# Ledger of designs, part 69: designed miniproteins, single chains, continued (3)

Each design is a single chain, and the fold is of that chain. pLDDT is the mean over its residues in the fold that is shown.

## One batch from the design tools (miniprotein)

Design m10535
Fold by ESMFold2-Fast:
Structure m10535 (fold): chain A 71 residues (1-71)
Amino acid sequence: SAVISKEGAEKAIEKLVELGVDEEKAKEAVDRAGTLLVLGFSQEEAARVLAKLAGVSQEEAKKIVQIMLGK
């Protein structure tokens, strides 16, 4: 399982908002992806879910997941 820091989650939300995602949607997407990572799902699956919820590309979602994990 992964541990998502508060700082990592906040930076991920800020990046999504910078990309034009609504703040509430960004928070929901990061929370869902973080939960999947903690439960042992792959970074690929977490990024897929984040992309759908936030309305961003798979490539951007993968970058956001990396930010959540602290690089």
Scores: mean pLDDT 84

Design m10536
Fold by ESMFold2-Fast:
Structure m10536 (fold): chain A 79 residues (1-79)
Amino acid sequence: SAELEREVRALVEAFRNQGLGERGIDIAIEVIREDASKEEFIELSGLPAERADPLYEYLQMLVKRFGKEAVIEALESLK
């Protein structure tokens, strides 16, 4: 949906602003597929907790709202 596309683009831009870029997309997809914890996301991303927490929460909110498959597909489309 256009709404999911906008939200995922905003998340990807946030990853770019943190220096993750495409790597951020791959990490987000892995977090969704493996049901990774916030602590695992912090370790994978290398971001400090204060930067990782809002990104993790936002990603989980998108998954809850749109479903895992739709969010993964939208993330992959932005690679």
Scores: mean pLDDT 87

Design m10537
Fold by ESMFold2-Fast:
Structure m10537 (fold): chain A 74 residues (1-74)
Amino acid sequence: KYFEKGKELFKQGKYKEAIKHFDQAVELDPNNAEAYYYKGLAYRSLGFYPEAAEDFVTALKLNPQFKKAYEELE
């Protein structure tokens, strides 16, 4: 629920609201690598590069084969 709503808000450019929903998604499922990935994208869109990098690294730690998160760090 929170993850899908976060993605909708992200597509609308509502990055701060998207991050709040992704935060709720990872509270419910701390192993949701995709939620960390989208949270990182939202932070990057707001210019918060250290926060974005931390979220992409977390996504890769949870799923080392997560190609999308790897591509964001390269």
Scores: mean pLDDT 82

Design m10538
Fold by ESMFold2-Fast:
Structure m10538 (fold): chain A 65 residues (1-65)
Amino acid sequence: SVKKAIEDLLKNTKKQIEKIRKETEKLLSEETDPNKKKLIQEIEEGVIALLEAVTNLTIKKLEEA
């Protein structure tokens, strides 16, 4: 069902975001340059925002089908 597909997609997106956050935490723990730390955080925010946007677009297309 469309509802089940949306639920599975949301669970997958959550898992992907958790992986991104863990990788970012590791990179931040290994970095000593504050300018590079800021860049790493900005990249994390951008990647998560893109992933959420793609997920929302996919949900919209599933609801339209």
Scores: mean pLDDT 87

Design m10539
Fold by ESMFold2-Fast:
Structure m10539 (fold): chain A 89 residues (1-89)
Amino acid sequence: DDAALAAHFQALNDALNKAKKSAIEGDRETAEKYLKQARAHAEAMADVIGSEKAREQLLKMFDDAEKEIKKLYDETVARKEAENARLAA
């Protein structure tokens, strides 16, 4: 129902926000944990959405967000590793 969809949207956004914050801090493990939670909420929403077009748009939006968050933590980890190497030299 609409209330259940709204609850999943809120949980999806909360999980994506936590994943992004963890990614900025370079915490890949925590970011991946929250991405898994976000994916579960996106899939639960997709299962109850009657419009195929709306389902595809939701899943694409999630996939795009996941790719951005993964790129973000990869870049943050690479920067921290480069800085640690510089300090060790």
Scores: mean pLDDT 83

Design m10540
Fold by ESMFold2-Fast:
Structure m10540 (fold): chain A 55 residues (1-55)
Amino acid sequence: SEKDEILARLKEIAPLATPEAERLLQEAYVLMLEGRIEEARRKMEEAEKLIAEAL
């Protein structure tokens, strides 16, 4: 499911997170718990972008 895909991606990128990206990942997780899947995906994509820029 889309929810499972997002959770898998969160788990994969969490170890690479900067403090700013970590905050976005935490927000994405809360949005997932609220059933706001599209918003959670957007926050996760923002976190991925920050992580890529930091590497």
Scores: mean pLDDT 81

Design m10541
Fold by ESMFold2-Fast:
Structure m10541 (fold): chain A 66 residues (1-66)
Amino acid sequence: DERQAKIEAAMKRTGLSEEEIQEGLDALEKVEEFQERIRKSDKPEEEEREATEWLRKEAEELAKKA
């Protein structure tokens, strides 16, 4: 499983728990999803605003844990 291999590699590099790495990977996947939606959208500005708001909230949550 490609995702599981990435989790294990990240755990080894960072010393973070599997759950923390999974949260980080989920956030990265969400960012990639937003980028794809922006590129395919007829109104990329709207999708970009939604992605920016989500990223801001995610960054705030991660900063509280760091």
Scores: mean pLDDT 73

Design m10542
Fold by ESMFold2-Fast:
Structure m10542 (fold): chain A 70 residues (1-70)
Amino acid sequence: GVRRALEHIGRGVRYLQAGDYKKAAEHLRKAAEASPNPEAREHFLKAADYAEAGDVEGALEHVSLGVAAL
């Protein structure tokens, strides 16, 4: 549900800011799995892919879009 998605988003963003891109992507994928809206799910999956690539700006953009779609 939405609360679980937001918890994983918070952890993912903290790992992203710490430079732990693998852990960030892991939590962003868990946010996608917990998201009831398919649009939010798609954005969190894209955020995870950007995070794995080390693209912090791209990851945060898609986190924002995903949260707006929740």
Scores: mean pLDDT 89

Design m10543
Fold by ESMFold2-Fast:
Structure m10543 (fold): chain A 71 residues (1-71)
Amino acid sequence: ATAARLEAQGDFYDSLGDHLTAGALYEKAAQAEPDPVRAAELYRKSAESFRKAGLTEQADRNEAKADELAA
């Protein structure tokens, strides 16, 4: 599935310390995920990676999206 492939790519780049690319890939995975619970998990992974990259605004937006989907 597209979401699972994008998440796996994100995990790979995160393992290399490329948190910016990982965050973007997790965000794309979340957008491709039809299950809102799973999409929320992916937005949280994206937010964590963006926060590690110093992208606080992007992290906060993706946390808000995750909270909205989990409500």
Scores: mean pLDDT 88

Design m10544
Fold by ESMFold2-Fast:
Structure m10544 (fold): chain A 74 residues (1-74)
Amino acid sequence: SMEELEREITEALNRMMGWVVGQEFKKQGLATDEQVAEIVDAFAALPSLEEARAAYEAALKAKSAEEALAIARA
């Protein structure tokens, strides 16, 4: 169904945004692999691409992996 496909695409794109955020923190020595996985899962759980994009922009400006995760879970 279109609804099922849209949901899968949204989750995949959200996961990708979470992975980019996680990798930026890991690159700076500010996140473990476990924290990257938590950020990815939090982004994947977001209900829309719009909310994920807003969280993505905010999370990239965060000072820590914990703050980025909190933004994604807000």
Scores: mean pLDDT 87

Design m10545
Fold by ESMFold2-Fast:
Structure m10545 (fold): chain A 58 residues (1-58)
Amino acid sequence: TPRQEAVLKLMAEGYTQAQIGKRLGISVSTVSRHIKAIMKEKGLKDLGELGLWLMENV
């Protein structure tokens, strides 16, 4: 979704979950839910795998 794409882009740029929430006008809890949804969609098991995926795709 466009919201998940925005979260992913900001994570790739090095923003923390709190900073992403502030920038997008959503709670840190909502950011965490989007991250979990992205990880599930991409088949990533944890934040470490997500970090590696971001390094390869950004």
Scores: mean pLDDT 78

Design m10546
Fold by ESMFold2-Fast:
Parts: sequence; C-alpha cells; structure tokens
Structure m10546 (fold): chain A 70 residues (1-70)
Amino acid sequence: SVERVRQIDEEGRERASELEGLSEEEILRLLGFSEEEIEKIKKLKEDPEKADEEEKEFAYEVLERIYEAL
C-alpha cells in the first residue's frame, strides 16, 4: 500500500543521511569491496596514469561491481 512505500522512502532518507557522514572507503566496504580492493582503488585514484594493464582491468571490474550493486 501507499503507506508502505512512504515508510521505505523514509528509511531510505535516514540511510542516505548516514551515508553522507561516511568516508569513500566505508561506502566501498558497504558495497562489498575487500580491504585489498579498496587499497588498489585508492592507488589508482592517486596515480591513474601509472596504471598498468592489470590495474586497468581491475578498475573495469570495480566499475562493473559498483554498477551491479547500485
């Protein structure tokens, strides 16, 4: 019913407010990324031009996982 939709929307707003206080690393952990994967993402963000072929493939896989998780 309409009341259930409103309740879900309210809970969604509360969770969005909680996420606003989280670091990028904490958001990535919530999306199911491991500590190793988060560290690799941080390194790629600092020096994307230094990324080798394996690191670029990893970045592509990360984007696919984020897209599927959202």
Scores: mean pLDDT 64

Design m10547
Fold by ESMFold2-Fast:
Structure m10547 (fold): chain A 74 residues (1-74)
Amino acid sequence: SMEEKFKQIEAILSELARKLNIPSKVGAELAYLITQGKFEEAIEKVREWLEESDLSEEERKYAEEKIKEMEKLA
């Protein structure tokens, strides 16, 4: 259901934001897209932020795994 997708994607994004210290501005934009049901756009915005971020290889692998989880739900 849409409610289950929302909860699961929100949980994944919360973990990702906490683990990788995603800026509050980006987090707010992601939350807005999720409330609009724009899951694919939210995932794309995460990918965009990752490309601009100075992350370790381990952090990038973690992020890719979480993105794949969200894509399966979208």
Scores: mean pLDDT 80

Design m10548
Fold by ESMFold2-Fast:
Structure m10548 (fold): chain A 58 residues (1-58)
Amino acid sequence: LEEEANRLGREAGEAYRAGDYATAAELYRKVAELYEQLGNTSAAAHFRRLAEEAEAKA
């Protein structure tokens, strides 16, 4: 789960930098869900906020 969260987080960041905000938002939401499963609620909240920001730009 942690390796998946790290990989998807990198992919989300790459999509965001490329201007693909819709893909970035989707990937950030998946990252948030994985961190929630890991019990890291702070990281989950952080990535949910990033997903919302990306979705607003899409």
Scores: mean pLDDT 82

Design m10549
Fold by ESMFold2-Fast:
Structure m10549 (fold): chain A 91 residues (1-91)
Amino acid sequence: MERVKVTAYFRTPAAAGATVTVTVTLRPADGGETLTVTKTETRDLAGGLNEFTVELDAPAALAEVALAEVTLTYAGGAPQRAAGVLERVAK
């Protein structure tokens, strides 16, 4: 298992104390099994571009070549989809 960080950017209206749900799906390039992780948090949203980051554990094959799909859902908003930037957590 590799520790990875997925970062995605979404445009939202400004909202204080918004409940947001971020779902990350990692898909292997060869069509193998996908990994889906969901994170729900309450945060303030800036009007315009917001950064969302999810850390997860993934099999090495998904950590290296997986396409990261990210969906954002928040109260009162339409669901949004974006490509996520996947990085290994290095230290």
Scores: mean pLDDT 77

Design m10550
Fold by ESMFold2-Fast:
Parts: structure tokens; sequence; C-alpha cells
Structure m10550 (fold): chain A 77 residues (1-77)
């Protein structure tokens, strides 16, 4: 799917240490899964993006990504 293409790009950026670019690609994947109605997958990728934004010190982007993940799956920590 189109979401899987963004995940592949994100994984390639993570492998290179481009964590903020990886987080942006995970946000795109999360949005596409949300549009497809796959809310659990969407929440997983928003959470992954939040973790990466937190690692690079972009706390505002991390907070927004985590809040979106929790709205889609309240069982996520």
Amino acid sequence: SEAEEYIKKAEEYEAKGDLELAADEYIHAGKLYKEEGNLKKAAEYFKKAGELFEKVGNYRAAKLAYEEALKLDPELK
C-alpha cells in the first residue's frame, strides 16, 4: 500500500540516523492508515514518530504525535 512505501522510507532514514525525516515519513504512513480506517496501525506509526521526535528534542512534534496516537488507540502508552 501507499502507507507501506512511507514506512520503507522511514526505516531507510532511521538506518541513516535521519530520525526527524524518519518521523515525518511515519506521520505520513499514520495519516494514510487513518484514512483507510486502520486505526491501530495509524496509532502505532504516530507513536513511532513521537518517539523519534522526542529523541531529537522536538518535544512539540512528539507531543502532537503522541496525542494523535492516544486518540486513535487509548490503550497505547
Scores: mean pLDDT 87

Design m10552
Fold by ESMFold2-Fast:
Parts: C-alpha cells; structure tokens; sequence
Structure m10552 (fold): chain A 76 residues (1-76)
C-alpha cells in the first residue's frame, strides 16, 4: 500500500541520515515531501481534518526531527 511505501521511504531517509550518508538539508527535503504525502492520505480517511494545517504541522515535525538528529550527531 502507499502507506507502507511511505513508511519504508521515511525509515530509509532516517537510517541514511543517522549513518551520515545523507545531509540534514537533503533529509529535510525528503522527509517534508513524505510528510506532506502522509498528511494527504490521512485527510482522505478523515475529511474533517484541515489538510493545510496537517501538512504544515507534519513538515514542522519532520524539520524538527532532522535538526534533533543532526544536533545529537554533533554532540557525539
């Protein structure tokens, strides 16, 4: 399913970022794209969801996650 594909792609991006194979900027762009797609799928299941707000929150969360991982790697 598309959800399973998105989960796999997200996992791959995070793994590559943790391994140092992907820059924080590259990871942010990839994860923000995947977060937008995930938000769209969630809104299809619940039409009461504000899709634009959900996309914004998903993108903010993705950026925050990358920043936290990058900071943790710098501290190590």
Amino acid sequence: SRIEELEREIREVVEKLLAGELSPEEAKEKLKRLAREAAELEAEENPEIDLEELKKKAEEHAEGLVDKIAAAREAA
Scores: mean pLDDT 81

Design m10553
Fold by ESMFold2-Fast:
Structure m10553 (fold): chain A 58 residues (1-58)
Amino acid sequence: GELSPEAEAEVRRVVREAVAAGDSRGIREGVLKIAEKYGADIEAVERVAKEEVLRALS
């Protein structure tokens, strides 16, 4: 499913912070918490998180 702009922005922020800290666990925990907070499909949250990780590492 599609994420709301608010959910997507929070995923991208959490991923950027976790990547900057070298904290892969923070990415996983953030995905789960955001999916619960916004009632979003975990697969949709994971897709945005993965895209942001790849962008941050490029």
Scores: mean pLDDT 82

Design m10554
Fold by ESMFold2-Fast:
Structure m10554 (fold): chain A 64 residues (1-64)
Amino acid sequence: SLEEAIKLINEARKAVEQGDVETAIKLYEEAVKILEELYSQSPDNVLLRLTLEYVKGELERLKA
């Protein structure tokens, strides 16, 4: 659900603040899976697209 994805994003952001990069990556990857499924069902949903782009960008930064 979108609520679960948002919860995962909030926990991932908290993990980043605490320097726990490995946990943040795992939580963001779980959020991406949920958001991609939701976006595939609603491709015109701009907020879902922007949220997906944000999380994918954060993952790219954390893995760099």
Scores: mean pLDDT 85

Design m10555
Fold by ESMFold2-Fast:
Structure m10555 (fold): chain A 56 residues (1-56)
Amino acid sequence: SAADRRRALLGRIRELFRDNPAKDWTNAEIAEALGISQATASRLLRELGRDPALAH
């Protein structure tokens, strides 16, 4: 389902941040790592309480 996919992607983004907490992740890097569009990455970052503009 869409909700299951969203939950999995949010979990993967959290894992990326945990693995490299000092790394300044861009939307493009997150999108590439997860195999998703940059627009989807931006939406997921907002759900995590992150500003997508600050991920550049």
Scores: mean pLDDT 75

Design m10556
Fold by ESMFold2-Fast:
Structure m10556 (fold): chain A 59 residues (1-59)
Amino acid sequence: SARELHREGELLALQGRLEEAREKYEAALSLDPDYERARRNLGEVLAAMGEHEEAARYF
């Protein structure tokens, strides 16, 4: 489910596995495009990875 993918992304982000966290958040948004927490967390992960222009799309 989108919520489980989001939870997996949070755990990966806590481990510093930012690219894998990004993939999980993108998958969560593919299932639920209105998932506010996943959009916000994806933006934060992208910013942490230095992809500031892409991150701005999610804020």
Scores: mean pLDDT 85

Design m10557
Fold by ESMFold2-Fast:
Structure m10557 (fold): chain A 64 residues (1-64)
Amino acid sequence: SAKVQEGERLLAEGARLRREGEQLIEEGKVTTGIGLVLRGIGLGVEGALLYRSEGIELSPEQTK
């Protein structure tokens, strides 16, 4: 469904932003990196809520 596809997109974008943020923190760009991690977490939560509204339980692998 369209909501499942949107949830998948948000989860993928959230995971990407968290990875980029963590990399920036490792490089010493802590403030910018934390900002990206928080944005990624927000997108991941939104994506997970869309999946839950469709009656789908996310596996641990899908939330990484």
Scores: mean pLDDT 78

Design m10558
Fold by ESMFold2-Fast:
Structure m10558 (fold): chain A 69 residues (1-69)
Amino acid sequence: SSAEKRALAERALIVGQRAMQDPHTRARLEALAAEVAPHLADPALQAAAGWLMSQGVSREEALAALSEL
C-alpha cells in the first residue's frame, strides 16, 4: 500500500543518512546511489534508495517507495 511504501521511504531517509556517515557502509551506498542518480537529484533520496537496494529492494521498488514522500 502507499502508506507502507511511505513508511519504508521515511525509514530509508533516516537510516540512509546514518549509513552515509559510517565509513564501513558509505562506499557501498555511494555505488548503489550512483545507479539512481539520473532519476533522483536529491543526495538524501539517493542515499535512501542506496540503502533500500542494499536491503534487497529492487531499483524500481526503491524509486516507487521514495515517490510516496
Scores: mean pLDDT 82

Design m10559
Fold by ESMFold2-Fast:
Structure m10559 (fold): chain A 64 residues (1-64)
Amino acid sequence: SLVGYVARAAKDYTATSPEELSLKKGDLVLVEEEVDEEWVLARSLATGETGRVPKSVLGSAAPA
C-alpha cells in the first residue's frame, strides 16, 4: 500500500543492486511502500530516483 511519508537518511547507504537506492546521511526520501519488515520502497527527493532501502538507514519520519 502507498505509505506517503517523508524520512531522513540517518547514515550513508550504498546500493548493492539496481533495485536499491543509494543515500547519503541527511538525504530526504518519500517512502511510497513498505516492502517487508526490513525494507521500504522510497524516492529520493534530491534525485527523483526510486528504489529499495533498509528501514534501519532511515532515522526521522514525518507525514507527507
Scores: mean pLDDT 76

Design m10560
Fold by ESMFold2-Fast:
Structure m10560 (fold): chain A 72 residues (1-72)
Amino acid sequence: EEVAALLARLRELKRQILEALRAGDWDRVYELLREFEALARQIAASGDQAAIDEVQRIAGEIQQALAKALAE
């Protein structure tokens, strides 16, 4: 239950991070990344491997988007 709520929040943060990147709002991107890190840490502490795998997948997608934004 709690892990599912954290994952839902983390997916919403991914949406907001991608929107901030498209807007070029790097201050907002940094804020949202810190919130993402805090939620990812809570999910990792749960020991739920399926949730941890989903966090890693989402983190990879965010890192790829950051790399593309920095290259442009």
Scores: mean pLDDT 84

Design m10561
Fold by ESMFold2-Fast:
Structure m10561 (fold): chain A 65 residues (1-65)
Amino acid sequence: MILELKPLSEDEKERIVAEMAEALRTLSPQEAARRLVAYTIWAVGKGASPEEILEAVRRAEELAA
């Protein structure tokens, strides 16, 4: 079986969403945007679907509100 060299476990995914939400609340708009872009590029490189990435970003935005 392919062992999980992919990634983020469910706990780590929730952690990343929480970190993105914190960045959106605490960082300047430019720094928050940079953080989200870097996360998106990294996740695409790891084989995450666009829908998974958008959902994670959306959840982070909702938590930041």
Scores: mean pLDDT 69

Design m10562
Fold by ESMFold2-Fast:
Structure m10562 (fold): chain A 66 residues (1-66)
Amino acid sequence: MELVEKGHEAAAAGNFKEAGEYFEKAGEETGDPLLYYAAAVMYERAGDKEKAKEAREKAEELRAKA
């Protein structure tokens, strides 16, 4: 999946906000809660506590439906 690959590349480069955005888009396209958890971790590393919380809540919502 292209978005996941871009997320990993951004994270490896230290661009954690961009990495979080790619994982969030990947989670939106696939419905995979693990991708929203990955986005939350990246947003936490970027210092964006609010986006990290929102991504975690979305991951938990999707996991509850599965």
Scores: mean pLDDT 82

Design m10563
Fold by ESMFold2-Fast:
Structure m10563 (fold): chain A 68 residues (1-68)
Amino acid sequence: EKEKRLEEIADALAWTANQLRYIGDLIELELKGELTPEKEAEIRAQVEADYEPSRERVRKFLEEQLKK
């Protein structure tokens, strides 16, 4: 149960972090006047690709904290 809960927390944190990164990248491009549909699609694809590695990283971090 505890391990399953950590996976759920890691998933939620990684998803939230990726969504915040996506929004941040869009705001940055908009402020530069460089936001295009093509760039938006590229950022979305990159954020999607980064999701699983981010989830794994967060899970590993949480596991290390719990061993203390």
Scores: mean pLDDT 75

Design m10564
Fold by ESMFold2-Fast:
Structure m10564 (fold): chain A 58 residues (1-58)
Amino acid sequence: MEPLRWGEEGDPSHVPGLLRVLETSRDELVRAAAAEAVYRIMGDAGLPGILRAMGRAR
């Protein structure tokens, strides 16, 4: 990959907090928003983290 392009600014430092929300929240809307935010920041590279956090959620 010649140019690295993240698309939007999306700060990866937010990802651990978003994954925690996804893991701990029982609210489907909150979990969906957290998963979408991680995906916007990391794209497909975020999917393993999202799936693991979902597996830890109730």
Scores: mean pLDDT 68

Design m10565
Fold by ESMFold2-Fast:
Structure m10565 (fold): chain A 90 residues (1-90)
Amino acid sequence: SSLSREELEEIKRRLEETIEELEKVDPLDPALAAKLGELAEVLKKLGRYEEAKEYAERALEILEKLKPKISELQYEHLKKLIEEVLESLK
């Protein structure tokens, strides 16, 4: 990765803050699913594979609950992003 560990830790911190704020507003927000997927990718880059898997699985759970409320295009895009993280953790 072109990002340093310190830069990845800062991105992680900002994502965690954003996720906490999104959860307070609406626990079923496509932005929340996206940010959980982004956090999973950052955790993977940090070598925190168990945590990365947990966040990616949580992102998928939220996304499946959102499926009837969002466009098919948005659903497929987010699903691909999250599943690519999960596949890379096998």
Scores: mean pLDDT 87

Design m10566
Fold by ESMFold2-Fast:
Structure m10566 (fold): chain A 67 residues (1-67)
Amino acid sequence: SLSKEQIEADITAAFGLMLVSLGLLDEESAKKVRELVAKLQEAIKAGDTEKAVELAKEIEEIMKEAL
């Protein structure tokens, strides 16, 4: 099972991808979110909770600046 921090990071990634899918981000921000989500999924698979949280924070900052 995922840790609480990994679940929270995965939820953040899901929101980022939702904004991308709805066309609510510009093309450069959408590209960056997709790249960060891919890295976040790899960090979760590797059990790297600290990296998953860091990547989730980067996704949050992009969403905050874009909206």
Scores: mean pLDDT 83

Design m10567
Fold by ESMFold2-Fast:
Structure m10567 (fold): chain A 88 residues (1-88)
Amino acid sequence: MKKEEEIVEEAKAELNKLALFGMHPKEILEVTEKALKNIKNEELRKELLEKAIEAVEKILEQAKKFGDEKMVKEAEEVLKKLEELKKK
């Protein structure tokens, strides 16, 4: 299997892509959760979660700017789940 460091870097790259090319907070959550299943190192898990949280926060800011209430709600729900994962 791939090294955990490689899994984190690949996940971070995918999260950057999702943040740049549209508002996909649920996809960011899915990418993060899938990667976390293959990462046991607590520091690497925190790094990935922090990157995911940052990406969704940017989407939330953009959704609020455009007045997309459905996207705001979706991004807030995803942020809550990511923050819960970080508290472990």
Scores: mean pLDDT 80

Design m10568
Fold by ESMFold2-Fast:
Structure m10568 (fold): chain A 65 residues (1-65)
Amino acid sequence: MEAEVEITALVDVPKCGPNDLALKKGEVVKALVLEKIDDNTWKVKLLETGEVVLVPLSLCEVKEL
């Protein structure tokens, strides 16, 4: 599914694994949702870099565009 989303970090998001997204509090990135793995983790492709990363939804606000 190619749903475009805006991801905003609610807190500093640490990089816990090699595929994890790392953000500073208040940082905003745009991404395409590739897979909703579970209620707390989505696999997305970052629009600027083309990198595929995992997003922790508990630490981020996601807005569909």
Scores: mean pLDDT 77

Design m10569
Fold by ESMFold2-Fast:
Structure m10569 (fold): chain A 79 residues (1-79)
Amino acid sequence: GMEEELAEQRRLLLEVLPPEVAERVAELLARAAEAAAAGRLEEARLLTAEALELLGRAHPDPEVGAAALAEAERIREAV
C-alpha cells in the first residue's frame, strides 16, 4: 500500500541524498500521507511542499532540484 511505496521512496532518496536529508524528506512525506488520509489536505500540502524544498536544495541534479523547488512554491500559493 502507500506505506510500502513510501518505504521504497525512502530507499531511493538514500541513494541520491545525504542520509540526514533523505530521512527528513521521507519523514515529511510520511506525515503528509497520514494528514491526507485523515482529510487534513492543507497540512498534507504544506508538508509535501517542505519535503520538496529540502529535496530541491539537496538534489545533485540541478534540473530535478529546480523542478522540486518550483513545485513547492506552487503548492504554497495554492493554499
Scores: mean pLDDT 81

Design m10570
Fold by ESMFold2-Fast:
Structure m10570 (fold): chain A 56 residues (1-56)
Amino acid sequence: SLESLLEEEKRKRRERIIEEASAAAKELGGIAKKLMDPSYQKEVEEARKELEKVRK
């Protein structure tokens, strides 16, 4: 029936959105892991100190 086809389309759309959200979450997780890395945090602080010297 037409209703069955509409429900199937809604399901496919939901699956695509969930898949896209999962991919985005993995990407964000990679960024978050890098931001929580102590070595990376130290590099950021050193860069900030260098920029402070250049700004004046």
Scores: mean pLDDT 79

Design m10571
Fold by ESMFold2-Fast:
Structure m10571 (fold): chain A 60 residues (1-60)
Amino acid sequence: MAEDIKKANELFDKAIEAVKNGDYETALKYYEEARKILGYTGPLPSVEELKAYAEYVEKE
């Protein structure tokens, strides 16, 4: 559990970094891996939703 959460957080950080670099394909891949570790298999967010998510997470 704790190790999975830590790995998911690392992947979310990589996804946010990819969004900032304009690499939305890489960002979506990291986001998908992170949510898979957490057991969520719903639809992937759109590019616009991913941008909003990255901004929200950084602002906390």
Scores: mean pLDDT 71

Design m10572
Fold by ESMFold2-Fast:
Structure m10572 (fold): chain A 57 residues (1-57)
Amino acid sequence: MEELDLSGLTPEEMADALEEYGRKHGDPRLLQAAADIYREMGHEERAERLRKEAESL
């Protein structure tokens, strides 16, 4: 898998990419990063779900 370049993405695209990659690889840090971005965007319920998912890994 190629290196994920996040530098040119919007916050939503970055959060979506981190969520997908974190779920695919079971990486709690990536899910937490996605959750933090969603929270900053005002998507609190989605952010909380991802944080709980990360904690269960």
Scores: mean pLDDT 77

Design m10573
Fold by ESMFold2-Fast:
Structure m10573 (fold): chain A 74 residues (1-74)
Amino acid sequence: MEKKLLENILKILEENPDDEFDRGVAIVGLAVLSVTSRKENPELAELVDKALQAISDGNVEEAIKYLKEAIEKA
């Protein structure tokens, strides 16, 4: 289910990058994935953490890059 959630988050960020509600949904989803994947897939968790940091820094393009890499690892 991790890959499907990552694909949905990527779609949210690509379709509405400036929408505060959609950004909030993406942040919550990524935070859950960071916690739940850390033990079984630490490489995925690291990419998710980088995407979260990029969103927090206001760099949605960088977050999208890390999310695409995370989808490949899921």
Scores: mean pLDDT 79

